# Designs tried in a protein design run: designed miniproteins, single chains, continued (5). Part 109

Each design is a single chain, and the fold is of that chain. pLDDT is the mean over its residues in the fold that is shown.

## One batch from the design tools (miniprotein)

Design m19781
Fold by ESMFold2-Fast:
Structure m19781 (fold): chain A 63 residues (1-63)
Amino acid sequence: MMEQYREEGYAFGKELAEQGVSLDEIVAIAREKAERAGLSKEQADAFLQGAVLGALDVEQERR
């Protein structure tokens, strides 16, 4: 289910953003991770979407 990949991406992006990794780097790392995991285009897109949302939530939370 695509929600699973979005949630995994969200947690991943949030964790990296909390460590101070930039959004651009998070997107690049998340893309490579999805490709290494052999995710389909749709699954990789869901994972990347989650990672972006997770990173943005950390930015907003910390203000």
Scores: mean pLDDT 80

Design m19782
Fold by ESMFold2-Fast:
Structure m19782 (fold): chain A 85 residues (1-85)
Amino acid sequence: MREELEEKIKKLEEEYREVLREIAEGPTEELIERANEIILEIIRLLSELGKNMEASITGLRKLANLESAVLAAERGEEAPESIFE
């Protein structure tokens, strides 16, 4: 059902933000893999809702945000707060 897919996406978005915060504090292979799994599942669910363009844009944005979190952590810098939006 459409509402069930939207609720699942909302929960995945919340999990994604939590995993990004953890990566920003200390990146691990397990956290990066988990973030990628969440991103792929969000893309899949958006595509099932017929939002293929939104799925593509959202996927690319979330992958860029993941990269930003990892790079900030590696450099000992604070990740941009915008990536957690």
Scores: mean pLDDT 81

Design m19783
Fold by ESMFold2-Fast:
Structure m19783 (fold): chain A 67 residues (1-67)
Amino acid sequence: KFEEAIKKLGKKVFLDLQDDPEAFREFSKKVREALKNKDYETLLNIIVEEAKRLGYSDEEIEKLLKE
């Protein structure tokens, strides 16, 4: 259940980064490292930080995580 919410937010962030290849590459690297380690807490933090950097509010992020 939590993994599905994290995947949805992550996918949305990846889509928003399509127009910024450098940011997409750095974000992809961080996400892959967290997934390799099966560290879903770090994965969530990476996705949340990038979403905030892209201009998502804390309320929008919380809503996406709650479905």
Scores: mean pLDDT 77

Design m19784
Fold by ESMFold2-Fast:
Structure m19784 (fold): chain A 64 residues (1-64)
Amino acid sequence: GRARGRRAVREVARRAGVSQRQAQELLAQMGDTSPATAAERLARLSEEEREAVAEFLRDVYVPR
């Protein structure tokens, strides 16, 4: 994937409190696609949509 995609995954993973690997794996599975393609799709999302993705990742990997 492009550097922008990797940066978007890193920022979302940081906000969610999960590893970049966990974020990449789940997003790829949800999109039925490669981690690189999922990262590029994430980079195209709005700030509000990225926050929603971070909240979803937190709910999956960081139980309350």
Scores: mean pLDDT 75

Design m19785
Fold by ESMFold2-Fast:
Structure m19785 (fold): chain A 97 residues (1-97)
Amino acid sequence: MARERAEEERRRQREEELKQLEKELESELNAMDGAAAGVVAAASDPARKAAFVAALDKEIAEALETAQRLAKVDPEKGAELLKQIKEMGERARAAAA
């Protein structure tokens, strides 16, 4: 009878971990969008543009790390997010070139 409660607790812990990772990723994606907007706004200033590109690269790296951690808990959802983040980052970098 204790086994069912242990499995329910384990499921609850996994759901909590997923929620925490999703919130962290959402924050990172918002930061990435902000950095990308900065690149666009600084298009006429090469030095400022380079600084925003560096910030964008950092945010992309952090988002990829969080998405990889999420992929350990939910491989399919994590794989989709990793692909989206990589594509978004490549497009932002191409626009900055």
Scores: mean pLDDT 76

Design m19786
Fold by ESMFold2-Fast:
Structure m19786 (fold): chain A 68 residues (1-68)
Amino acid sequence: MKKKIVIKLYLRLIRKNPEGKEDEVEEHEAENVIEGAKEVEKKTYTHTEELDDGSTTIVEKGEITTEE
């Protein structure tokens, strides 16, 4: 079988504080590599939400798909 699919998923959560405190960054990454392949597709999504305490949450999601 020559077609191999490799999927790399990442999630980045950034919480931006309104009062000069450090931003909180949480990153999660998962990779499943079956065999060497070419990168076929890369998709990224970003969503921003405001919370009741005036902080802002930014959620970034990405997916990279590769093929043999």
Scores: mean pLDDT 59

Design m19787
Fold by ESMFold2-Fast:
Structure m19787 (fold): chain A 75 residues (1-75)
Amino acid sequence: DEELERQILDQLYALTPEEAAAVLADPELRAEMERVVKQGVEEAKKAIKAGDLAKAQKIIDETNRRLRELVERAR
């Protein structure tokens, strides 16, 4: 379970150090980023456990898109 979470997190962390710093500097954006990551990880885990790897990949891609939108909001 922990190893699966780590594998999913490795695919979600596409932010540069500068982008991550900008989001983390804003408490509201930081909280939303943590929420987006948590939701994405849990939904991807459910899809993987159900054997739907295609759905898991879509969830990961969607989560990464939402993270990019948070970076844009940090500007």
Scores: mean pLDDT 78

Design m19788
Fold by ESMFold2-Fast:
Structure m19788 (fold): chain A 89 residues (1-89)
Amino acid sequence: MQEEIDEEVKLALILIEIAITKNDALRGNDQAATEGVKRIEKLVKETKLSPEQLKEIADALKDLENIASQYPNVKEAAKKAREKVEKLA
């Protein structure tokens, strides 16, 4: 039960972190957005995700790459994170 709850909580945290990171990128907060991508990568590695959930996360990271087009560090970090997620799918 606790393990199942922890997995659901981690999935929710990944989705929330992606939303926060997109907002930081839109506001031009390069440092916060880059840190957000690192948190997303860590959470994805620590969470058991279905192939469908991994695809949703990869799509969200692709959107982040597009939003961060003016912020090379954020764009590169998001691209690397997306490639790692795609390999897990």
Scores: mean pLDDT 78

Design m19789
Fold by ESMFold2-Fast:
Structure m19789 (fold): chain A 74 residues (1-74)
Amino acid sequence: SMLSEEEQERLLNELLRRALQAMRDLAAGKMSLAEFEAEMAAIREEARRRLPPEVAAKFDQGLDTWLAAARAEL
């Protein structure tokens, strides 16, 4: 990977904030389900493009866990 550990952490935090904002916008009716799915796909692709494969895979699994937990609480 060409990113330092600190740069990877900052990028992960940025992508997580972006995912959380999309979830809030979906819940508030400011975003359609299709727009939300497109944004999640874009976030995952950004992670795969910029992060080491192992880190991107862990992020992908973490995001799946968050979405599953959110659905289970509804």
Scores: mean pLDDT 82

Design m19790
Fold by ESMFold2-Fast:
Structure m19790 (fold): chain A 91 residues (1-91)
Amino acid sequence: SMERIKRITILQFRLLALASEVYLIERRVETSDDPEVLKEELERAEETLEQLEELLEELKELEAPESLLKRAEEVKKRAEEVIERIKKKLE
């Protein structure tokens, strides 16, 4: 349907914004060992992961193209990996 296509397009643009957020978090985590900065980036990463999980669920319900689902899963994996890196730095 036209509404389904419009919704998938909006979610695709949202995925680009979330991917940019993950990239910025990754860069800050690489360059900082400050526990306060790392805690702030952990909260941002966890919120971004939650938004990615919601986006991925909606894309699946809309039967979005496999290429878009794969890109969303890749961004989600990067968010999970940066969360693990932050947690290790805070130990």
Scores: mean pLDDT 91

Design m19791
Fold by ESMFold2-Fast:
Structure m19791 (fold): chain A 73 residues (1-73)
Amino acid sequence: MEQHLEITLLREDGKLVGRTVLTTVRDGVTTTQEAGEGESLPFGTEAEPMDGTVTRLPAGPDELERIALHARS
């Protein structure tokens, strides 16, 4: 199984807002899930622990940070 998690932090009206996109590839099937503030996505669950790589991506306008996590099992 392979998972790719992209986290983007934005500043909106002086508050930090997070957006998360999880892409999972299992047995040749690709699934994409998106979560906003207060939501969670199952990345590297205890049932299926994965080794991951963290990559810092270029931030866009009004973005404080963008990080990509890539994990493969």
Scores: mean pLDDT 57

Design m19792
Fold by ESMFold2-Fast:
Structure m19792 (fold): chain A 93 residues (1-93)
Amino acid sequence: SQQQVQDTIQAFQITRQNAIQQGDDDTARLAQQTVDVAQQTSTQTLTDDGIQLVQNALSNGLQASSLTLQGRFDDARRLVQQALDDVQQALNQ
């Protein structure tokens, strides 16, 4: 639904801000790309599979935010990349 997309956008905006504060430029860049793709996804009706992908992205965004605050930048970057791939797949449906 549109609410899950908006929640995902907000989660990755927080992840980006935390990454900037911690000096994790790669995670910040990927989080911004995830926001941009999720905003494009918000303009279309999602399939059930698309909704599941957005929910997976939200979970990864929340975990990445926590990992960034812990200084675990490689782990955070991996989760944000996975989320970016998930929202890109949702957009392509």
Scores: mean pLDDT 88

Design m19793
Fold by ESMFold2-Fast:
Structure m19793 (fold): chain A 92 residues (1-92)
Amino acid sequence: MIEELRELAERIAQTDDPDEAVELANKAMRLANQAKDASPEELREIKEVIDRILDALNALSERTTDLDKQFDLGAAILGLATVKAAIDNQIS
């Protein structure tokens, strides 16, 4: 799981395609949601990867001029931010 999340983060950081970024972000969100029984240490690692994905998606959103694609990126950002908040609450 964590290695797959790291691979997704790297791919999102390197893509200029908003549609690809949204698909990869949605996959990352599904994987992170499956980590409910993970150790606190593993949850911290997942949170760090989600932070990297969010940074990459926000950077891509800022340079995306297509409003529909920007909306889809915004939805993916909100979804991942929600997962991150749930992890923060669980490890606090």
Scores: mean pLDDT 85

Design m19794
Fold by ESMFold2-Fast:
Structure m19794 (fold): chain A 85 residues (1-85)
Amino acid sequence: MRPEVLELEVRVALLQIRANIAIKLKDKEELERVKEEAEELAREIREYLARNGATLSPQDVAALETALRAAEETAEELEKAIEEL
């Protein structure tokens, strides 16, 4: 695994933890911040895959695709949480 791939995976995992805490606390400001960060991270992963996908191992591609899906799903969950406030 490339260090950049690992960094993106770790960033997604930490973002999911923050999202879950913000949802439980109903912290509107944190929900909005974490949603924006999730959307930006999803964008960064898509751009990284578009530029580097051909040179990455199949395992690194799969890891990034999983991370991208997790970031997108987190943003969707946060949007729903904000709408229910």
Scores: mean pLDDT 87

Design m19795
Fold by ESMFold2-Fast:
Order: sequence, then structure tokens, then C-alpha cells
Structure m19795 (fold): chain A 85 residues (1-85)
Amino acid sequence: MSPLEIARLFAAFTVTISAMEFAIKHPSAYSEKELQNLLEQGKELLRELEEIYPELSPEEQEFVEKLIERAKELMRKLEEILKKM
């Protein structure tokens, strides 16, 4: 994978993490369908990152591991919000 492709994937994932953080802080601003779509987008990007993980440099792997941990935490919180709707 090229450095530009990796950077674009990281940017997309970071934007999704930020969107999930905002949704968790302001759940009333979102419909159940919007929260579900955000959760599914997060899961798809997480799968893409996990698939490319073995091909990354050690420095990129360390960075991605931190993003994956944060994303999993946010996805658990979104799932809890959805269960209460």
C-alpha cells in the first residue's frame, strides 16, 4: 500500500472516530438510523485497517493499534446508546 493510500485510510478513520465521539456526547442530535449507520461505517473501516495491519511498518502498526482501541471503545458506547432507544 502506498503512503498516500495509508494516509487517506487513516484520515477517513480519524473523521469517523471524531463523528462517533460527537454522537456519544450529543446523542439527541441523531436519529436511531443515523447512529446505526455511523456504527456500521466504523465497523467497516475497522475491518479494512485490521486487514492491512500485517502489511504496515512497525511505527504505523503502533499508531493503528491506538486507533483500533479507541474505535472499539466508542463502538461499544454507541451500541449501548442504541440498546436504550
Scores: mean pLDDT 81

Design m19796
Fold by ESMFold2-Fast:
Structure m19796 (fold): chain A 86 residues (1-86)
Amino acid sequence: SMFSEREKRMLEAVEELGGDVEALAERLGISRATASKILEGTADLSIPEEAEAVRRAEELLGLEEGELRYLETVRGLKLIVEAVEK
């Protein structure tokens, strides 16, 4: 399998939000712009508001610090693979 058991559970947790920016924004009480940055892995951790939002998203999903960005990298690779298999 391409993914470990833990990576599968982490992907399932993110997929439960459907990758939906609106769902994440509503669950965390943040703006859609910030939620989009979190899901895309483009949040700037030097900005306290964005760093706090990433931390809360990781806590909500049961992830450790830095795992959300790792998971977004893995998800991005999966989407690329799925796109080229069309």
Scores: mean pLDDT 65

Design m19797
Fold by ESMFold2-Fast:
Structure m19797 (fold): chain A 95 residues (1-95)
Amino acid sequence: MPSVDQLLDEIGELLLEYDLKFFSGSLTADDVRDITLRLLELARQLVAQQPDNEDLRTTLYRTLLRMANIGRSKGLPQEEVDRLEREARRVTGVP
């Protein structure tokens, strides 16, 4: 089971990969799908280790919603975007 520091490092690398692709104009719907699903799994593990950290949960939730909305603009199916938004709420516990 990865440590909190390892999970934060992996999330940081994943978000850097996302930002580089976004700002270069090379970000595809498949990239958004892959990166968002990987972020969801890392967020699930991080929240499980820090369940009382509301600031962390809120930050992760907002990041996941931003990625889902960008996925919609890049052509992800609506059903998939809706699923990602539901999973973001479920994983982070944000109402």
Scores: mean pLDDT 85

Design m19798
Fold by ESMFold2-Fast:
Structure m19798 (fold): chain A 61 residues (1-61)
Amino acid sequence: SNLEKLKEEIEKEIEKLKQNADSYRRLADTFKKDPSEEAKNLALFYEMMRDYYEKKIKELE
């Protein structure tokens, strides 16, 4: 049915968004280990990107 197809497409989109959120989380965690101001700024940017994708996931769930 069209509903089952739409559900599968939404589930695949959520999986992609979770992968993106996970990638940015790992990047943020890596740069948090560096005490430089440049690394702190990068960590903040990647945390913002993670939060953006996590928000999109919640909107689809």
Scores: mean pLDDT 87

Design m19799
Fold by ESMFold2-Fast:
Structure m19799 (fold): chain A 75 residues (1-75)
Amino acid sequence: ELSEEEARKLAEEYAKEAAEKFPEYEEGLRLATKSKSIEEVAGLLKAAVEGDENEAKAALGLAKHIAEKDEEEAK
């Protein structure tokens, strides 16, 4: 039950930790923290930080897809 601002701050913290583990996802994680679906993205990034490597990669991939969709709609 996080506000959008709280979810965005939480997502930024998880994104930093995930980028340290998986530097190849750094740009995608930055886009994910700008997403309109920030509550969903925050949950995925939390799973990426707390899960095993396979779960983390799956969650990061999904967060990237959500961010890419939001960026395309913003054009």
Scores: mean pLDDT 74

Design m19800
Fold by ESMFold2-Fast:
Structure m19800 (fold): chain A 77 residues (1-77)
Amino acid sequence: SISAQFAALDERLREEVEKNAEDVEKQRELGAEALVEVADANEAAMTPKQRAVADAIRLYAETGDEEAALALADAIA
């Protein structure tokens, strides 16, 4: 389901943030771009929680700001 896919994306975002701690710029482009593509494909049917995860992924891809991205993903229950 879309909900299960977004739960997996939330987990993947946290994994990519942790993985990229030492080389954020290089790894961010590779990992975050893939996550943004999946999030964009599911945009038409998003709940508020799924939208927060999608927005967090996009923010991380654009800025590399780990704290802001994770805070945005956690903002909606």
Scores: mean pLDDT 65

Design m19801
Fold by ESMFold2-Fast:
Structure m19801 (fold): chain A 74 residues (1-74)
Amino acid sequence: SAMDELIAQLLAGFRRLLAALAADPSLSDAEKRAMADRMIALARQLLRQLGVPEAQIAAFVAEMEAARDEALAA
């Protein structure tokens, strides 16, 4: 569905942002994590506004959090 495609594209875009954050030497580890967490919160709010079921939002947020933890683990 168009919604499933949007969700997949949001995750792909988030992974690209995580790679850019991880590679940025001007940012502290705390700043990188804070930016990633802000993006997760914005994605959660967007999906709620679009009427995505809370169980699907929770699963997607867990996937974003796992991607964050992997990309920023150092």
Scores: mean pLDDT 88

Design m19802
Fold by ESMFold2-Fast:
Structure m19802 (fold): chain A 76 residues (1-76)
Amino acid sequence: ASRARTLAGLLRRELVELLGEERGTALYDQIMALLASETDPAALAAGVRALLTAAGVPEEDRERLVRAVLELHREL
Protein backbone atom coordinates (compact mmCIF):
# COMPACT_ATOMS: atom_id res chain seq x y z
CA ALA A 1 0.00 0.00 0.00
CA SER A 2 1.15 3.58 -0.70
CA ARG A 3 0.58 4.49 2.97
CA ALA A 4 2.90 1.67 4.10
CA ARG A 5 5.60 2.97 1.72
CA THR A 6 5.14 6.53 3.03
CA LEU A 7 5.32 5.42 6.68
CA ALA A 8 8.41 3.27 6.00
CA GLY A 9 10.09 6.22 4.23
CA LEU A 10 9.32 8.55 7.16
CA LEU A 11 10.70 5.99 9.65
CA ARG A 12 13.95 5.60 7.64
CA ARG A 13 14.40 9.39 7.37
CA GLU A 14 13.81 9.88 11.13
CA LEU A 15 16.35 7.17 12.06
CA VAL A 16 18.93 8.65 9.65
CA GLU A 17 18.36 12.13 11.16
CA LEU A 18 18.84 10.77 14.71
CA LEU A 19 21.81 8.39 14.11
CA GLY A 20 23.34 9.32 10.74
CA GLU A 21 23.08 7.54 7.38
CA GLU A 22 25.04 4.34 8.22
CA ARG A 23 23.67 3.68 11.73
CA GLY A 24 20.16 4.93 10.87
CA THR A 25 19.93 2.71 7.77
CA ALA A 26 21.25 -0.33 9.69
CA LEU A 27 18.65 0.18 12.46
CA TYR A 28 15.89 0.69 9.85
CA ASP A 29 16.85 -2.66 8.23
CA GLN A 30 16.77 -4.41 11.65
CA ILE A 31 13.34 -2.93 12.47
CA MET A 32 11.96 -3.89 9.02
CA ALA A 33 13.24 -7.48 9.47
CA LEU A 34 11.54 -7.68 12.90
CA LEU A 35 8.35 -6.17 11.43
CA ALA A 36 8.32 -8.88 8.70
CA SER A 37 8.77 -11.76 11.22
CA GLU A 38 6.76 -10.66 14.31
CA THR A 39 2.94 -10.74 14.16
CA ASP A 40 2.20 -9.99 17.85
CA PRO A 41 2.06 -6.18 18.41
CA ALA A 42 3.25 -6.42 22.06
CA ALA A 43 6.28 -8.57 21.12
CA LEU A 44 6.99 -6.25 18.16
CA ALA A 45 6.86 -3.18 20.46
CA ALA A 46 9.23 -4.84 22.98
CA GLY A 47 11.67 -5.86 20.21
CA VAL A 48 11.66 -2.37 18.65
CA ARG A 49 12.26 -0.76 22.08
CA ALA A 50 15.26 -3.08 22.58
CA LEU A 51 16.70 -2.22 19.14
CA LEU A 52 16.21 1.55 19.69
CA THR A 53 17.83 1.37 23.16
CA ALA A 54 20.81 -0.68 21.88
CA ALA A 55 21.32 1.84 19.03
CA GLY A 56 21.39 4.78 21.49
CA VAL A 57 18.16 6.46 20.34
CA PRO A 58 17.26 9.17 22.93
CA GLU A 59 14.62 8.10 25.50
CA GLU A 60 12.25 10.92 24.45
CA ASP A 61 12.15 9.54 20.86
CA ARG A 62 11.85 5.80 21.63
CA GLU A 63 8.12 5.61 22.45
CA ARG A 64 7.23 7.86 19.49
CA LEU A 65 9.24 5.58 17.15
CA VAL A 66 7.66 2.43 18.67
CA ARG A 67 4.21 3.92 17.89
CA ALA A 68 5.36 4.73 14.31
CA VAL A 69 6.47 1.09 13.77
CA LEU A 70 3.16 -0.24 15.18
CA GLU A 71 1.25 2.06 12.78
CA LEU A 72 3.38 0.76 9.87
CA HIS A 73 2.68 -2.84 11.04
CA ARG A 74 -1.10 -2.21 10.88
CA GLU A 75 -0.74 -1.00 7.22
CA LEU A 76 1.14 -4.15 6.04
Scores: mean pLDDT 85

Design m19803
Fold by ESMFold2-Fast:
Structure m19803 (fold): chain A 118 residues (1-118)
Amino acid sequence: MAREHARAAAVAMETASRLFELGVKYAKEGNYDLAAEYFELAADSFRVGAEHAREAYKLGMPGAKDAAEAFEKASQYARLAVEYAKQGNPELAVKYGELASQYARKGAELARKAIDAA
């Protein structure tokens, strides 16, 4: 059902946000290998969230489209955070990690609004 996909998207985003916070923590500590691993896990969770939000949209939840777009942005920033962490650039890894976290929270809010409107 569309609501089940929207809930799955919200859960994936909540998980991704926690993984991102861990990635930022390890990047600030200079542990770039762990930072990259957590950012990669977060990017995968964001992609899963975007897929579920797109399915909710196809099943008749128009508001889920905005959630999917926010999740796709979060995934893109996550991949940039991974690349900069691997390069040993903590300033850009943290910057893109924080941007991904912002879009993750926005996506979760939009997914919950889509559930409430249905």
Scores: mean pLDDT 79

Design m19804
Fold by ESMFold2-Fast:
Structure m19804 (fold): chain A 59 residues (1-59)
Amino acid sequence: MDALRQQLAEESAMVRVTLSRRELSLATQQRLLSLLQQIKATSDPAQRFQLLSEMNQLL
């Protein structure tokens, strides 16, 4: 995988672990889930990168 695909996979896995293990506010959990859904749904690499950056800022 190229670096961007690897980073997306790692961030998605980290979000899932965070949601299942860490005590996060409901608002933070909802935001992370929304971002993950958007990343999975989009086909635009630029949009994926923006969503990944937003998700990384929340973690």
Scores: mean pLDDT 69

Design m19805
Fold by ESMFold2-Fast:
Structure m19805 (fold): chain A 84 residues (1-84)
Amino acid sequence: MEVKHELHLEREVEDPAEAAEEFVRLAEESARELREKEGLEASVEVLSREETEEEAVVRLRATVTDEEGVTHVVDATVTFRRKA
């Protein structure tokens, strides 16, 4: 069975580009830990990354198959805006 999830998140940060890079790094690290430590099928794909001086937008697809054999697909859009 496949279950689709959609996530939209907005954050105010001091450096949007740095925050976007950190978010991608943590997402990839989380998928790796699920594979290596928990034996789950997990992957992260960066679909797009757009950066300006004031804003960074990351679109990400995460896929995880749980212990019950259910595949979860999470499409995440995260917007980082420079704090005023």
Scores: mean pLDDT 82

Design m19806
Fold by ESMFold2-Fast:
Structure m19806 (fold): chain A 76 residues (1-76)
Amino acid sequence: SLADEIAGFILGMLSEGIVSEELLELAREAVKLAPESAALRDALRALQGAYDQASAEVVDEKAIERLRELIERLRE
């Protein structure tokens, strides 16, 4: 499903050390759009835990742009 694809994408970014407030906001938005998705809820929990322990933000603007496109598809 598209929700599973988004969850995998978020976890992929997290595995590369990408953690930011913007990524958290986008993950929360994805969960709001697909609240039934256990994969998205699990991805958000993992991301929140990493963010809470992070000493600094690590941003990938190109990955964020792709994530925004996937979330817009989820709205359709």
Scores: mean pLDDT 88

Design m19807
Fold by ESMFold2-Fast:
Structure m19807 (fold): chain A 94 residues (1-94)
Amino acid sequence: SPVLERLERLVRERAEEESRRLIEELEERDPELSEEEKELIREYIYRRVYAETLLPALLAPTVSPEEALAISEERVAAAEAEFRARLEALRAAR
């Protein structure tokens, strides 16, 4: 679908912009922010933006709007939990 291809592009662009802004903000507070931590942030933001934007559009033909929202929220929560756990592991290894 041309619409889905366009949404995929917008998801990538939004994730790149959001991760760039967050990394810049965090670097001002923590000058020891590692390249591994930055990559983890980029991965998390991409997963979140994908779940919020593209995933509901992919699900729309097969599930109700309420079900699509619930699946999106579960994917966002899973991405946040994974991000926090991996960030703690990286910081414990400092």
Scores: mean pLDDT 85

Design m19808
Fold by ESMFold2-Fast:
Structure m19808 (fold): chain A 81 residues (1-81)
Amino acid sequence: SAMEEAKRKEHEELNAKLKALFSKQIEEDEANLEKLFKDYLANTKDASKRAELQRLVKEAKERGMSPEGIALLLKIEVSLG
């Protein structure tokens, strides 16, 4: 029916908008995590940077991540031990 088609299009539009919004937020958070990881790799003996990186990794796991973010997180965890 025309109503079912209209509801499907509305759902697709809403899902696309939500995906774009959350993808942008996740992308920015993951970029910040990558920057901190690079800073940590420059100074791996800095215990405060290590602790902050561990805390952000935990928060990211609780919130959820993109596939690229999951790959980054695995690299960080391997580097931290």
Scores: mean pLDDT 77

Design m19809
Fold by ESMFold2-Fast:
Structure m19809 (fold): chain A 68 residues (1-68)
Amino acid sequence: SREELLAEAERLFALGQEHFRRRDYDSAIAHYEEALAIYRSLGLSNRERLEIEVNIGLARMIQGIDKL
């Protein structure tokens, strides 16, 4: 179960990176948030989690979500 959750988080992280590279920020954020939720539930503080948090922030800035 734990190993299956970690594998799923890694899959979602990879999908998030793929969408981020092609500038599909909505899909990137969605996959990143799913991966982040799993890593948080497992109590993991790894490089992938840090990259997710940075990339979600960057994606939101680029989309102008905080701009009226």
Scores: mean pLDDT 83

Design m19810
Fold by ESMFold2-Fast:
Structure m19810 (fold): chain A 68 residues (1-68)
Amino acid sequence: VSGGMATFYFNTAVGALMAQGLSLDQATAKVYELLETDPEELAKIISEATGMSLKSAREMVERLVSSY
């Protein structure tokens, strides 16, 4: 999927890591790392940073794994 939704999900994940004090470059690298090594941890970080449910964060991460 090349639509704006995939870009939105990725930007949301990057923004969540930046909220933890990472720079844009560090957050981007960490998103790619966690998508490969620990998608569940990425979902928890997104849930905590955005206030969305862990279920919704997991669904977002699953879409990112399928798209990137």
Scores: mean pLDDT 79

Design m19811
Fold by ESMFold2-Fast:
Structure m19811 (fold): chain A 119 residues (1-119)
Amino acid sequence: SDAEIEELIRQLAESIEKAKEALEKGDMDAAVEELQEAFVILQQLNTLVTGDATADIFDEEVAREVGEGLGLSEEAIQNLIDAMKMIQEHNDRKQPPSKEELGKIIELLESFVKGALES
């Protein structure tokens, strides 16, 4: 429902803000934990928007469908896609992201959330 989508977007914004605060304090582990919570929320949004619990938000086509379903701008959709690509790249390399890379992921997700809240 629209109310459930709005609540998930609000929770996503809160997780991203907590990740940003942790990163500013130099707490890399806390920043990563808050981003993991953000991904759980993104997967829930994916399921609500697409109606498919097996759809993978790391798939560009799925991320685009979610963004379009939420009525987002092309810029906000691209920011989500770029954030998910950065996360997948770090997972594939099995290397922890740097503070700079975490900052970029947070900025991309903040831009996505701002687009969703202004829609």
Scores: mean pLDDT 79

Design m19812
Fold by ESMFold2-Fast:
Structure m19812 (fold): chain A 97 residues (1-97)
Amino acid sequence: DPELEERRKLIEEEAKRNNLSPEQIELRLKLLSLDPDSEEAFDLAAEMTLLDLEEKLHESEKSLELRRKLIEVRKEYGDEQEEIRKKLGEEIKKELS
């Protein structure tokens, strides 16, 4: 699949430019092998986002906790509408701000 090959090259370029850790690269490559509509792909994308936030060093512990709570809410309520998750995310951001 030429699109998958192009995405792999983009990941390699990102890794070189941003000095990504092996763990960050592994999660990105693993996501390419999964069905994007699967729960597993969502969970990995969320984990990748959390790892990226940790690596930035400028994210507060509270920001990481709020992102983890947003992921937990999605899992607890099941396959909810994106609008509900967005509203909760905006409310959390407002409280943090």
Scores: mean pLDDT 67

Design m19813
Fold by ESMFold2-Fast:
Structure m19813 (fold): chain A 98 residues (1-98)
Amino acid sequence: EEEEIKALADTIVLARDILENGMSKEELDAKADELGLPEEQRKLLHEIRDKKYSVEEVARLLSEKWGIPELEALLMLTGLTRDQVEEILKRIFEEKKK
């Protein structure tokens, strides 16, 4: 669970970088390897890159796949630090257990 939250935080930060600056396949593979991202997160990031999704589309994907509320996902994609993203994800996953 903590490892899942960390992987999601890293995934959201990379997704934001792709949306803001673009990223090559080679750069994404290298960064995902450095972060030790699971295959599922890697596939999502490549899909975002290949399909050229909007911020709103990525927020919807995060909601559908991991149950992150769209508003929180949008906030995490638009200017929060990685630590702030991790804290929001931790809160969301704690609420899901209740």
Scores: mean pLDDT 81

Design m19814
Fold by ESMFold2-Fast:
Structure m19814 (fold): chain A 78 residues (1-78)
Amino acid sequence: PTIRLDVSEAVAILESNGAHEAKEKVENALVYYIITGDKEAALKRVEEALKEAGLSEEDIKKVLEAVEKAMEQADKQM
């Protein structure tokens, strides 16, 4: 069974910023979360990727909120 994570809002923010490397790192962090169940470590990896990409504090917050919400929905499927 495939767990679905709705991160479309986060992806849209990353694409609008041209942050292609950060997008790949965020996707890898989500895979890490699915495999390990470690939400805190996955969110830390997402935040580090966004900061490295130079996103604004507001965009970082929006992406983190979208990712965290998607992880909470995925927890109900696990």
Scores: mean pLDDT 77

Design m19815
Fold by ESMFold2-Fast:
Structure m19815 (fold): chain A 80 residues (1-80)
Amino acid sequence: AKLRVEAETPLSKESLEQVAKSAVEGIEKELGGKARAEATEHRLVIEGESPDKEGAEHAGELLKDAIEEAAGGKAEAEVE
């Protein structure tokens, strides 16, 4: 399964790069798959791979909540 989380926040690109690093590490530890993230001004996109859809959905919910709490703004998670 593929996980994608997109967030719009008041944070700078530099701050979002730190959030991106933490999120990638968290996904790789929880799902055991590969993850990547891109930070731009006020926007963060995180993509990950999971061996199963349920694991990806759970990780997406946790990551969405963590980003909204840490960065503020709005995040959305999608699993395919």
Scores: mean pLDDT 78

